# Designs tried in a protein design run: designed miniproteins, single chains, continued (2). Part 57

Each design is a single chain, and the fold is of that chain. pLDDT is the mean over its residues in the fold that is shown.

## One batch from the design tools (miniprotein)

Design m5956
Fold by ESMFold2-Fast:
Structure m5956 (fold): chain A 71 residues (1-71)
Amino acid sequence: MLEEEIESLSLTEQWVIVVESAIKRRKRERLGLPPLSEEELERFRLSLERVNEHMDELGEEIKKLGEERKK
């Protein structure tokens, strides 16, 4: 089930899904492509919900990751 798949991901991975889905939607709109699939939208929604519940932890993970990969 999609919900279980999302729960199996780390907060950082779920955040990546949120960002990538938002970027993909905008790019598809600019190219005149159809909107994201229902599955992609649901995946985005579930990931966003999870991220919102754990914003503090996600913020720390992203900050740490950014500092380490700043190269």
Scores: mean pLDDT 72

Design m5957
Fold by ESMFold2-Fast:
Structure m5957 (fold): chain A 97 residues (1-97)
Amino acid sequence: LEERLREVRERIRAGTATAEELEELVRLVEEERGKEAAEEVARELGALASAQAIRLGREAGADPAELARAEEKFPELAREAGVAEEVVEEARRLMEE
């Protein structure tokens, strides 16, 4: 499980992770560690995937104003969703890379 979590996080950073992979991983975490752990992992992976989507949008030439709004709103929305501050910081770094 831990190795699979690491692999999926690396794929998110590379922009190659799929929604299907994230959903399968969350199901695996629920089976091994229970629903609460699965919800925490879902929040973490969702935050990282959202940050990666913003970064990829910037590289693809999406509207700078829309990207700026998404970047500004991201930390607030992630914290409201219960994402740990450490993960919010990791996601911000991912957007800046």
Scores: mean pLDDT 76

Design m5958
Fold by ESMFold2-Fast:
Structure m5958 (fold): chain A 94 residues (1-94)
Amino acid sequence: NAEIEALLEEILELMEEAKELAKTPLMERAVEYVKKAVENRDNIEKFKNYLLMAIHYLLEAAEKLPELREELLKITERVAELGKKTLELMEQAK
């Protein structure tokens, strides 16, 4: 599905941007979980669970980095929005 692949690519680019902004173990965990979500794109439950873990670590990174909080929260919001759209398309395809 070309629409799903485009959304996943945008999520990965946002995570690369977040990693460049916040070089912390929490951000490394967030990136790891997004990659796991993308690898499991054919399993809705696994995709959702891994994406939720990634969002959890993004929010923790934003909390611990007050100077980058606004930028990290904007990225987190975009990732959550794109992830929701991806899940809706996956549900329609199954």
Scores: mean pLDDT 86

Design m5959
Fold by ESMFold2-Fast:
Structure m5959 (fold): chain A 70 residues (1-70)
Amino acid sequence: LYGPHYQQIQGLIDAGRLDSAIRILEAELKRYPRSSVGWNLLSTAYDKMGNFDTSTRYRTMGNRLSSLRK
């Protein structure tokens, strides 16, 4: 499930506060591993860090989850 803090997390990513954004997203995804928004935000954070392989993996996870009816 997407959390009510996704806009705040996006703001952290935009401000370059990538460590803070990743920490919050990892905690969220541990509790709600099917949050497509969470995986997509984590992908964006790793992309901004220059970790494109990890970014691609998390983007794929987010896309899969957004395409699944559960």
Scores: mean pLDDT 76

Design m5960
Fold by ESMFold2-Fast:
Structure m5960 (fold): chain A 87 residues (1-87)
Amino acid sequence: AFTSEDFPLGVYEGVDENGKKVLVRLTPFGLWVLDAETGELLAKIPWVSFGLAAEVVEENGKKVLKVTNALDENGNPVSFTITKKLK
């Protein structure tokens, strides 16, 4: 399972593969990707899928979490970047 002290459980700002703003909830049960403007649930990602797809990278002296082709609960690939913790 993915575990990072740089990205503890909580709510984060992010962007999807198309540059759309998302909110990402890191929960004990998985990740929920939400539209930042509407609150619409876009994807639920199991921890196993996230742990295989997630990479911590440094951009401009700051750590960001990049997720590439994480499989959601329906087996569809989802990509996004997590940047800032909100809660």
Scores: mean pLDDT 80

Design m5961
Fold by ESMFold2-Fast:
Order: structure tokens, then C-alpha cells, then sequence
Structure m5961 (fold): chain A 62 residues (1-62)
């Protein structure tokens, strides 16, 4: 049902956040994943004096 689809979407969003974090780490950055809400994640990566940030919304996978 709707609930199961949303739970799967949240899982996919979490997996994507982890994949993005690994990508940044492979380039020498320090990556952090922060859960902003049940279905939103922030990935922050720091490389030297540069900071990169993106938000992943589980709604993209619904």
C-alpha cells in the first residue's frame, strides 16, 4: 500500500545519501549524513576550505 511504498522510498533515499557520501569521501572529502525529517536527508561534504551540500527527498522515489 501507500505506507509500504513510502517506507521503500525512504530506504532508497537513505541508500542514495550513503552513495553520495562515499563518492565525496573517494575524492578526499569528509562527508556527513544528517536526517532532517522522516523522509529528508542532508549530505554535507568538506574538502579543504570548500563545502558541498545536497538534500535528498524520499518523494523523488515515490
Amino acid sequence: GEKEKREEAIKKARELAEEIAKMFESHGAEATIEQLSEDKFRVTAKLGDETFETIIDAELFL
Scores: mean pLDDT 82

Design m5962
Fold by ESMFold2-Fast:
Structure m5962 (fold): chain A 63 residues (1-63)
Amino acid sequence: MREEAVAALAELFGLDPADETALLAFARLMRRELQLDDVTIDEASFADGTALARLLAAYRAHR
């Protein structure tokens, strides 16, 4: 995962940046809540930080 996106998400939501399972589960929840049907949340896209960066951008635009 990209460290910058992980750190931003962890700071905003009080998550452990080293807990990949919790971060992945939370990313899937955010995708559903923000209705981001075009964003795939799987282990590969999460590991490279692409999905996480897109979710953070959508969250900041939506809130």
Scores: mean pLDDT 66

Design m5963
Fold by ESMFold2-Fast:
Structure m5963 (fold): chain A 62 residues (1-62)
Amino acid sequence: MEKKKYKAAADFYERAVESLEKNIEHIEKVDPEKGKKARENVKPQIDELRKKAESYRKKAEE
């Protein structure tokens, strides 16, 4: 069964998103303008990682 691998992949992508968001939050606290630009630049990547995490999570449930 591939469910365990899909669960691990989902967890990996979810943690990657959390790490990126924490880094952006730190930048926003130090320099709000740079933080906003960084958030805008990585938003497509975060959205893609979130979709991958959700996709693998659903596959793990099947």
Scores: mean pLDDT 81

Design m5964
Fold by ESMFold2-Fast:
Parts: structure tokens; C-alpha cells; sequence
Structure m5964 (fold): chain A 116 residues (1-116)
């Protein structure tokens, strides 16, 4: 799906910005900007609502990863994995299995960054 590919691109851009040390506010603003571009291309109201929910989940993941980055590494890792499990469960429930797999990949990269 072109829509799923665009959502994966938003997640990958947010991941790169996070790993480069961009302020969380700037990353969330970038997700919002990319999200509005995606939403503007959607005519179906149900698909538009689904995309809004997905964007909020991706924003939540980045915000939590940032908030927990200053915790002891083992605690940050445990919290981020638990949050990722909840987010990927919701995405799979929405039929977004490919995006859920990308969230799992991104979370492991964020965990490796915590250990650096």
C-alpha cells in the first residue's frame, strides 16, 4: 500500500532525527507536517481517521523514547519494549502488519542508541 509506505517513511525520518539528537519538539512537528501532507491526499473518512490514529501512535513512541532516554538503560529498554509491544499490537489489529514490523525494527535501533 502506498499509504503504508508513506507512514513507514514518516517513522524512518523520525528515527533518523532522534538518532541525530534533534529536539523532540522538532521531531514531533516534522511528524505533524508529514502527517498533514498524507491526510490531504486521502478522500476516504475512515482511512483518514485510521491515519490520524497511526500518526498519534508514532508521535507517542518518539515522545516516550525521548522521555525514557535519561532513565537507567535497563529500565528505559524494558519500558520502550513494553510500549512497542502495545503499539505493534494496535497496528496489527488495524491490519498494518508491515508498519508494525518497521516499528519493531526502529525500536531495536533506539535501544542500541540507549546503550551507546
Amino acid sequence: SELVERLIEVLEEAKRMFLEGEPVEVILERIDKRGEEILASIEDPEQKALVRDVLELLKGLIALAHAWSKLPVEEAVARLRAAAASITGLLRGMGLDELAEKVEEVVEELIEHYRE
Scores: mean pLDDT 90

Design m5965
Fold by ESMFold2-Fast:
Structure m5965 (fold): chain A 86 residues (1-86)
Amino acid sequence: MKSLQELVDELEKLLQELGRLLAEAEKKDPEKAAELKAKFDAVVSRSSQRLGQLYQNKASEQEIRKAIEEAIEEIKKIIEEVKEVL
């Protein structure tokens, strides 16, 4: 089982990778890259709001962990969609 810190580190690495892949996709298909960027921005916005609310409400570590794991899975799906453009 991954620690909370390991999940945060994984999410951060995936966000960096997705940003790099989106920049490459923009060179090949700017319109498709813009659609994928919009999906990415929506996931980041939603996840940031959810995590902010959980921290403000002093939610359990398990709830925070679940929120981060769900964000990781959503980002991984967008990465796969970007790879199909490349």
Scores: mean pLDDT 82

Design m5966
Fold by ESMFold2-Fast:
Structure m5966 (fold): chain A 91 residues (1-91)
Amino acid sequence: SEAEKKLEEIFAKIVKAFRENKPDEEIEKLIEEARELAKKELDEEKRKEVEIKLKIFKALRKIIKENDEELAKKFRELIEKEDYEGAAKLF
């Protein structure tokens, strides 16, 4: 759908922002844009998927910023097991 395409573009911008070490404020703005788009355009099931993905981005940013090797290892293991809910809850 059009909304799903726009969401993937925002997700790509978030990944690029991590790579370019953009300020947290810019990353949070992109996360809010994705959340608002999902709220307006998507059904409940797809909104839940987007929220999990946004929480994963938040967790990944925290791991990168804190250089927490143990948290990074746990995150990777959960992603490999396709436990996206567990990965999102790591903070």
Scores: mean pLDDT 77

Design m5967
Fold by ESMFold2-Fast:
Structure m5967 (fold): chain A 99 residues (1-99)
Amino acid sequence: PFESIVQEFFSSSSAPSEHIKIASDKLVTFAEKLKLNPLELVKLLLDYAEYAKIQLKLTSKEIDSEVKDYIVETLLTKEPLDLEIEVGVYYLKRAVERT
């Protein structure tokens, strides 16, 4: 079951365990809507979060925790459609840059 694997992945986040569970459930639902494997969506969100972190000039010794915190917050606060558009725009920009 992807839900337990995704929840375990986010267990190092500083977010409350209830928020991690909700975010994990939302990620699995979002992946199903996009017809993606939930773990593949986690990889896409990690890549996007690292890109966003660079743009925001975030600095921390706990880089992995900050990135996971950002993903959990994004899943909790953004509407699925808004997140889909934002991630889509990110990948479109990356495709253009690599051409």
Scores: mean pLDDT 63

Design m5968
Fold by ESMFold2-Fast:
Structure m5968 (fold): chain A 93 residues (1-93)
Amino acid sequence: DEYKKKVEEIIKEFKEYAKDQLKHLEEVLKTAKESQKPHLEKLKEILKNIINSKSVEEILDEIKKLYDELGRELSDDEKKFFKKLLELEKLAK
């Protein structure tokens, strides 16, 4: 019960953050240089996929794609954090 609520709250927080970022990105996209548009459109699709995700695992996959697009990798601490979230999600089921 407590684990399920915690996982649902975390998923909700990721989705709300993605919705806010998507709104900002759509405004940036209206005034972006043509050379930047393919990159920004890809970020937009990743954010939409986070919003439509049903699990922490799906959200993590999209965050990895986001980091690849930004030219970075998940840190060891971020990997540990997501591993713990995936374990909590399994306990919540």
Scores: mean pLDDT 80

Design m5969
Fold by ESMFold2-Fast:
Structure m5969 (fold): chain A 77 residues (1-77)
Amino acid sequence: SAMDRRIQRIQRLHADARRQVAQLVAEGRLDEARQLVEGVIAMLQAQIARETDPAAVALLQQALADFQQLLEEVRAL
């Protein structure tokens, strides 16, 4: 369905963002890694505010929690 394709696209975008953060961390570019994670968090919060499907909201909230945890990990480096 169109919704299933949307969910798959969102999951790919999140996976791509995590790979980019990992690469920046590996290169010692910690300020850029932090900025990228903060940008993803802001985007997720905006998406949650506009989402009406409870299942999609739950997936976005899970992603938000995961990126908030990643931000704490990057800040601890």
Scores: mean pLDDT 85

Design m5970
Fold by ESMFold2-Fast:
Structure m5970 (fold): chain A 71 residues (1-71)
Amino acid sequence: SAAETLREQVRKAVEEYGAEATKARIRAEREAGLAELDADTSLSEAEKAAAKAQLEALADAQLAAVEELAA
């Protein structure tokens, strides 16, 4: 499943870089992705809002997976 794939990817990142570094990377990638969406002149406002919601939901799921692995 997509959730299992996400958890496996996060687990590997935590094993390689540690939990705090992995969370910092996820947050940095979220900020970069949001900035790219804001700069995209080809997307409507509705498309930008939907894409931002998807990106934030992905980042939240990844951060939750890091917290579960660190507990």
Scores: mean pLDDT 85

Design m5971
Fold by ESMFold2-Fast:
Structure m5971 (fold): chain A 87 residues (1-87)
Amino acid sequence: SKELILLAAQNFALIVSGTAEKLGAKIVSAEISGTKLKKGASKQQILDQALAAVQQAIKDGDKSVTFSATLEYKGEKLELPKITLNL
């Protein structure tokens, strides 16, 4: 359902932002199906961009949406597990 897809996008934004905050880590990149989210974005900006990217994928007739993010902590990069959601 569209509600489940939007909820998944919100949870992605919360996981990325919450993990960064808890670890004191920097958000280096966040991406939804090839669309790069703004580097250094606030929690609200990441949420809004994640929702917009999912809605755009639905309009474009995409069969899946993929979420990816990379954090940086003390000069080391941490790639968060890639999540794929079928539409």
Scores: mean pLDDT 75

Design m5972
Fold by ESMFold2-Fast:
Structure m5972 (fold): chain A 106 residues (1-106)
Amino acid sequence: SKRELILKAIGYVLRAIGYELDAELEKDKLKKAKLLLEAAEEYLKAGELYYKVGDLELARKYYEKALELAEKALELAKEVGDEELAKEAERLIERAKENLKRIEEE
């Protein structure tokens, strides 16, 4: 149901906030990048659920947050030389950008 999808989206947002807080407290660049990517993935999932229920404004908001955090994670991954993590961040950036384009087509 629409209600169940919204509650699930809220759960993903709360998880994402938790990962962002962990990232803010993390001093190790590699661990910080991983936490930012986990936050970005959870925001992307929340945005997809809001898109599914037709809340395009919240979908856009969370796709934009996912994009921002994934771009920060990419910068850190490149700085520490983790090519696999950089590729993971680039894939998430592409997913967020494609999802934002879909909203513009509505």
Scores: mean pLDDT 92

Design m5973
Fold by ESMFold2-Fast:
Structure m5973 (fold): chain A 73 residues (1-73)
Amino acid sequence: PPEIVYSDRPETKGTKKAKEIEKEVEEMKKEGKSLKEIAEILREKAEEAKKKGDSITAVLYENKAAQLEKEVE
């Protein structure tokens, strides 16, 4: 096995999307965006996902935005 394979639990499609959202947040932080700005962007992405019928992605964006808002306030 040439690669490290660490896993605590099986990954679902939701888990993979949550990791992608975390990457987006990290990149926005590196760009110097505030947590409030990032949370607003994530909420907008959640609404766009809902319009496309991707409710799982929308919920993940909303949950991450709410977490960031609580960290600020």
Scores: mean pLDDT 73

Design m5974
Fold by ESMFold2-Fast:
Order: sequence, then structure tokens, then C-alpha cells
Structure m5974 (fold): chain A 91 residues (1-91)
Amino acid sequence: SEEEIEKLKKIMKNLAKQILDVPSLPLDPRTQEALRRALLYGLATVEIKIEELKNPNISDVERRKRLQERMEWIEKDPEKALEYAKKIAES
């Protein structure tokens, strides 16, 4: 539903803001990196859920592919993933 999509968009913005706030937390660098990665995975999961709700005809194979590609991108290019999170937080 449109109401569910709006709630998920709010969750995305909150996750993105949490990602940007991680360096301000009183945690060691390794713990900060682990938390940031977990939050980025959460952001990707919510984004794919919104895409499912917008496109109910999307196949299971395509959904799985999109989520996998997002997870791989986060692992390979964390700096660009952080830039993406900043754009979501500012949207």
C-alpha cells in the first residue's frame, strides 16, 4: 500500500541518518565499521522491499538478484555506499 511505502521510506531515512552518525558514537573503529555495515545492509533490505511493493510483478529471481547486487556493492565500495546513504538522509 502507499501508506506502507511511506512508512518504509521513513525507515530508510532514519537508517541513513544512523549510518552517518556512527563515527560520532563512542565505539572503537572496528565496532563502528561492523555497525555501519549492518545498517547499510538494513537500508538495502528496506529499499528492495519498497521496490517489491511498487512492482508486484517482479520475479523472485530478480528480487534476489537485486538484493545480492546491493550487498556485494556495499562490500566492494563502502565509500560509495556511504555517499548513497547521505543522499537518502538528505532526500
Scores: mean pLDDT 83

Design m5975
Fold by ESMFold2-Fast:
Structure m5975 (fold): chain A 88 residues (1-88)
Amino acid sequence: DEVLEKARELIEEARRLAREIAARDPAASGSAVTTFVGGQEALELLEKDIEKAAETLEKTAEVARRDPRMAPVAEKLEEAARLLREAK
């Protein structure tokens, strides 16, 4: 499924970007950990329960948004959630 593949890529990019940000600024480690955990949960739900995967990504993006350094991470998670919401 092209939509699921694109969502997976966005989640993996968000997780990688969160790691890079935390490596440059250790103060971002807390928000990065939340992104890793939420992203992993969403990946596990991706082919089992699309609605729960989208909800998990939306909640993870909200936490990421609280840290301005994580804005680009939140954007990728929000895009992944939107794609899943548009899926069947």
Scores: mean pLDDT 84

Design m5976
Fold by ESMFold2-Fast:
Structure m5976 (fold): chain A 73 residues (1-73)
Amino acid sequence: SLLEEQKERFEKADKIYEELMKRFPDLPELAISAAAIGAVNGMTKEEIVELLRSLGLTKEQAEEVADYAFELL
């Protein structure tokens, strides 16, 4: 069901969030959360990079976060 799919995506996003926070402890929690949620909801790597840059990350930081989030999928 849609609710079961949403729960699975939420649990997967939470796991990605925890791993991203371990890898990038000095980056804003909002950016890390956005990357995790975006990745599990089907955003492309490029879309996540653009989103993270809009949240104040540099291009290099955004690309590293997006790459690692996708490795965790």
Scores: mean pLDDT 85

Design m5977
Fold by ESMFold2-Fast:
Structure m5977 (fold): chain A 75 residues (1-75)
Amino acid sequence: PSDEEVDELVTLARSMWESTTREAARRALELARERFSGVPFEDITLEQIRELAREAGVSEVTAMLAVQLVYKRGV
């Protein structure tokens, strides 16, 4: 992901009162792109988001925001 995408995720997480590092945010965006590219957004389960959160080292809220950003930006 670009530095702009990482900055957007960190800013969105902060707006939801979640703290994350740029490194963890980048990891979350990378994993979201790898796992959900070509998957319709409505087909993504909460369990898949929990897995992403655990592997990236972010909250479930931050993981959900990462998935939403990947779909919004078409990456």
Scores: mean pLDDT 80

Design m5978
Fold by ESMFold2-Fast:
Structure m5978 (fold): chain A 55 residues (1-55)
Amino acid sequence: SAAVEAGAAAGAAAAKAGASPQDAGRIFYNTGLEAGADEDEATLGGAGGLARAGA
């Protein structure tokens, strides 16, 4: 969803700025929820966001 992709972009940007993989995943989760993703979608997307960020 667009919400998951927004979360992924935010998490990837955080990782590039020096955030740990775990922090990048948390940013993905929070941004996804803020954009309208459900909890399961945001949680799974967080793991995917870490992978996309190269973490």
Scores: mean pLDDT 69

Design m5979
Fold by ESMFold2-Fast:
Structure m5979 (fold): chain A 64 residues (1-64)
Amino acid sequence: MEEEARRIAEEAEAAASPMGGAARATGDVVKRHGVEAGRRAAELAAEISPDAAASQALRGVAKM
């Protein structure tokens, strides 16, 4: 994968992972289709803002 795609995917995965227990189910889904799910989530976060990636993960937990 390109560095850009890889970084986006890693950031999305990290943004979902630090949520811990709340994002456990989400982590399972991401693990299932890993790269694609990570890319979709990272792409969405990147659309908003690079800094918003962390905020988006926090919002995901709050929405749960």
Scores: mean pLDDT 54

Design m5980
Fold by ESMFold2-Fast:
Structure m5980 (fold): chain A 68 residues (1-68)
Amino acid sequence: SMLEAQRAALLQGIAEIQRLIDEGRLEEARRAIESLRGLLANPDFPEELRPLAEAGIAELQARLAARE
């Protein structure tokens, strides 16, 4: 389904940002988190995926802050 495809894409995006943080590519990670937050601001973003995306962003922001 389209929702399942969107969920998979969201999880892949989160995993890529985690990799950037782990590699010390903090500026790229910060820009990627901003892009992800921009997707959540879109009214067409699936509400079913919002809790997953918000939790993912919070975790990524915490990991990024721990590396600064």
Scores: mean pLDDT 85

Design m5981
Fold by ESMFold2-Fast:
Structure m5981 (fold): chain A 70 residues (1-70)
Amino acid sequence: SKRDELYRAFHRSLDIDGDGVISLEELRAVMQSLAARPLPDELIEEYMRALDKDGDGVVSFEELKEYLLS
């Protein structure tokens, strides 16, 4: 599914740090690349807010995986 492909692509691009965290900027880039039309920044920030339990502007791989594969 597109959701599985999104997660795999995301995992690959985020593997640079190897710490298993995702920045808002990285999330935005992946979502924009997969969207058929431009996504508003507010929507991406809303997703980040839902996933970011600590309020530090980063999301773990586990949190993103659960969200995307639900």
Scores: mean pLDDT 62

Design m5982
Fold by ESMFold2-Fast:
Structure m5982 (fold): chain A 61 residues (1-61)
Amino acid sequence: MERNLRLAREAEERAIKLGQPGEGQAKALEDEYGEETGRLTLALINLHDPEKAPEALRELE
C-alpha cells in the first residue's frame, strides 16, 4: 500500500507538471506496477476535480 501510494503521488506530480491526462499516467502505472497503483494514481489526480473528488477521497481512505 505505502509503496503504491508513493508511486501514485510521483505520477500525480508528473502528470500536473507535463499537463498530461491523469488517466494516461494511471494506465502506465497499472501496466507496470499493478492495478492498485493505477487506481491510487487516478484517485489522487481526481481529487483536483470537484465532481470526482468525493469518489477519489473514498478510494484513498
Scores: mean pLDDT 63

Design m5983
Fold by ESMFold2-Fast:
Structure m5983 (fold): chain A 59 residues (1-59)
Amino acid sequence: MSPEELAEESERTAREGMREGRSVVEVARDVFPILNAAPDLEAATRASLAFAEAVRRER
């Protein structure tokens, strides 16, 4: 997966989880495998920021 694809998947997973009424902790558990699939630190950081932004917007 490209860094952009990982960021998009992270954002979508977080957004859908939050809208389903899941807690931030539960959504973070769903996002963790996506972060772990990142090929480098830059990709992991981008995906992590996408997750944080999605959580912030759904609150």
Scores: mean pLDDT 79

Design m5984
Fold by ESMFold2-Fast:
Structure m5984 (fold): chain A 67 residues (1-67)
Amino acid sequence: SLEEKIAEVRREAMRRAQELHDEYLKKKKNATPEEKKKIDDEYSTRLQEIAAEARERIQKLVEEAKK
């Protein structure tokens, strides 16, 4: 179903976000104060990319389901 396909996209995005968060915490633990800002910015950017990719995939699924 469309709902199952959307749920799969969301599950994958959440898994990727969790992996990214784990790496973020690991990097931040060993970072200098100067590096922390860059690590925070990189984390934010990559998290936005995961969200954008999931949104695009869901949009395609919804459009395909209308046919």
Scores: mean pLDDT 86

Design m5985
Fold by ESMFold2-Fast:
Structure m5985 (fold): chain A 83 residues (1-83)
Amino acid sequence: MLSEEERRELEERVEELRRRLAEDPDDARAWAELGVALAKLGRFEEAERYLARARELDPDSPFVLEAEIEVGIEKLVEGVSKV
């Protein structure tokens, strides 16, 4: 589904977001963006853990809600592809 180039870009973004969170662990948006990137890579277990962290930090954030919707879509797409 993803091109090799898109997969590399997502993996690089995951590393960038992890570095950002090491500097600012209270950045709910960064946790949410990390969750979305991991979901696009098919790493749903990690994606859900990081979204849960984002929700704990800022449950009313539109960025967190948007990320939850994006991860949900990615999970549905993977589920359909397995059938």
Scores: mean pLDDT 79

Design m5986
Fold by ESMFold2-Fast:
Structure m5986 (fold): chain A 84 residues (1-84)
Amino acid sequence: SEKELIRRIAEAQGLPEELIRLIVEEGLQMYEAISKLTGVPISREQYLAARRLAEQGASPEEIARATGLPLRAARLIVEVVRNS
């Protein structure tokens, strides 16, 4: 079932089940799902910049400061990159 798939992906990725649900059930891209989950509009460009910083080992706090993203979004992006 889709619920079972969402649960397994969320567990494997260390991400919130609701984030995976938004991607799997609503067909959102990662940045759109994070935007909806946090309630803060996130551009694709902000997401890609944050992802690049995370790939370079930047902390969530450093990413939030550099990109203007809320700390919760920066933390989620770090987890996405860590499990890529």
Scores: mean pLDDT 87

Design m5987
Fold by ESMFold2-Fast:
Structure m5987 (fold): chain A 80 residues (1-80)
Amino acid sequence: SLEELSELIEEGDKAFEAGDYERAVENYQKALELAKKIFGENSPEVAELYRRLSQAYEKMGDEEKAKTYREKAEKIEKQL
């Protein structure tokens, strides 16, 4: 649901602000799966979640995953 999606994003953002990047990723990944079902795989909402995931992975030092999610966000944004 949209309410569940908003809650997952909020929990992810709170975890990110607290420096708990693993918990942020977990919540953002759950939000990503819901956003894909609600809005479609190439939606602005999905692109925004890819950006959040990229930032969290960057904070964790996972440069490969950070780059992968950044490129996924950019690909969607280019199509909008």
Scores: mean pLDDT 89

Design m5988
Fold by ESMFold2-Fast:
Structure m5988 (fold): chain A 93 residues (1-93)
Amino acid sequence: DPLVEAILEELKYIIGGDLYVKLDEEQKKKIATAIANVAKGKQDVMAALKSIGEIEGEMMIFLSGILLNVARKALGITDPEAFLEALRKSGEP
């Protein structure tokens, strides 16, 4: 899935370095897939959070904020380049 792969490559930028270094490779893939599924409208934020599985509660709260931002700013954007640009614009002053 080109969108999942693009999100996975840029995941450290999307979720931040501090969270990124605490995640194993399976968790990183689940998070990238959850973000892509929200963007595609395949999952709402709650379903996407459930798909990530067991993760520390503080990290889960942070990820819920990211998924809500995707739902608000990037819903329906399935092209990888356009998706990453939409997320960048939502986070830049």
Scores: mean pLDDT 77

Design m5989
Fold by ESMFold2-Fast:
Structure m5989 (fold): chain A 96 residues (1-96)
Amino acid sequence: SAPDFLKWKEAYERSRKALEEAQKAVSEGNVDEARKILRDAGDEAVPLEASIFEGLTEEQLRALADETIDRQVEALKAGKDPREAAVIAPEVTINF
């Protein structure tokens, strides 16, 4: 199946708002809140197309999401765009 463009657009807008909130939390020194915001935004983006993540279990997908969140928080601390902090795990890249 092809990705639903409208669902994709809505997910990206929600991710953008989550990034703004996470950036604010990091600027206030609240890294745990930033992680929670990014994780909750990632959970709303699931389920993902099975064809995109062929061969991954839900547990593996969650682990990749958590690693992506960790890298995004580090990017925010460094004043970088968190969307550039992609995680590559067994030939799979996860973005929000």
Scores: mean pLDDT 60

Design m5990
Fold by ESMFold2-Fast:
Structure m5990 (fold): chain A 61 residues (1-61)
Amino acid sequence: SAEEELERLKRELEELLLTTPLSSAQFDQVVALAQEGQELRDTDPERAVALYREAIALVRA
C-alpha cells in the first residue's frame, strides 16, 4: 500500500540523513520536501511517496 511504502521511504530518508553529510542548503531542501510529504500523507499518499522519493534522490546525488 502507499502507506506502507511511505513508512519505508520515511525510514530510508531518516537513515540517510543520519549517515550522509549534506550542505546546509541541501539539508533545507530535503527537509522542505519531507515536510510537504508529511502534510500530504493522509490527503494524497501517492504524492507524499513521490516527494519522499525526490528527497531521497537529492541525498543520494
Scores: mean pLDDT 83

Design m5991
Fold by ESMFold2-Fast:
Parts: sequence; structure tokens; C-alpha cells
Structure m5991 (fold): chain A 90 residues (1-90)
Amino acid sequence: MERFEELIAEAEKRAEDMRELAKKYPVTRDLYTEAANYFYAVAAYGRHLAKTKGPEEAAQEMERRLHEEGKKFYDEVTKKAEELYQKAKA
């Protein structure tokens, strides 16, 4: 599979993983639903870039969005989820 298509598949998989987490814990449902929507938007943006700038440039932007911005966003979501879980446990 081409690098660009692998990155799109990775973004879509992360979105699905976030939706699964949203179903698992009611207190974090909205948080993980928002995270899923973010990764679906990343995939959609990547497809748009491939059409307008070509697949090589799109792959570079997708790497940045998934592995730099997306990872930072994922870490923030995970931290907030842990805080909400601890608060609900108390």
C-alpha cells in the first residue's frame, strides 16, 4: 500500500479506536467522541491535500498531523480521561 494510503488508514483506525473508548466509559464518552471526529477530519483533510497538492506532499502533511499534532492531542485526551475517571471513582 502507498505511504499516503497507509497514513489515511492509520487516521481512520485511530478514529475507530476512539469511538470504541467512547462506548466503554460513559464519563469520557463526549471526550473520546470529539477525539474520533478529530481523526476522521485528519483523514478527510489528507484526501483533500492529495487531490490538490499530490500524494507525496499530502503524506508529509499527514505525518505532521498524525504523529506531531495528533499525538499531542491524543496525549491531552488521555490525560483528561484519566482525570475524569479518577474523579468519578471518588
Scores: mean pLDDT 81

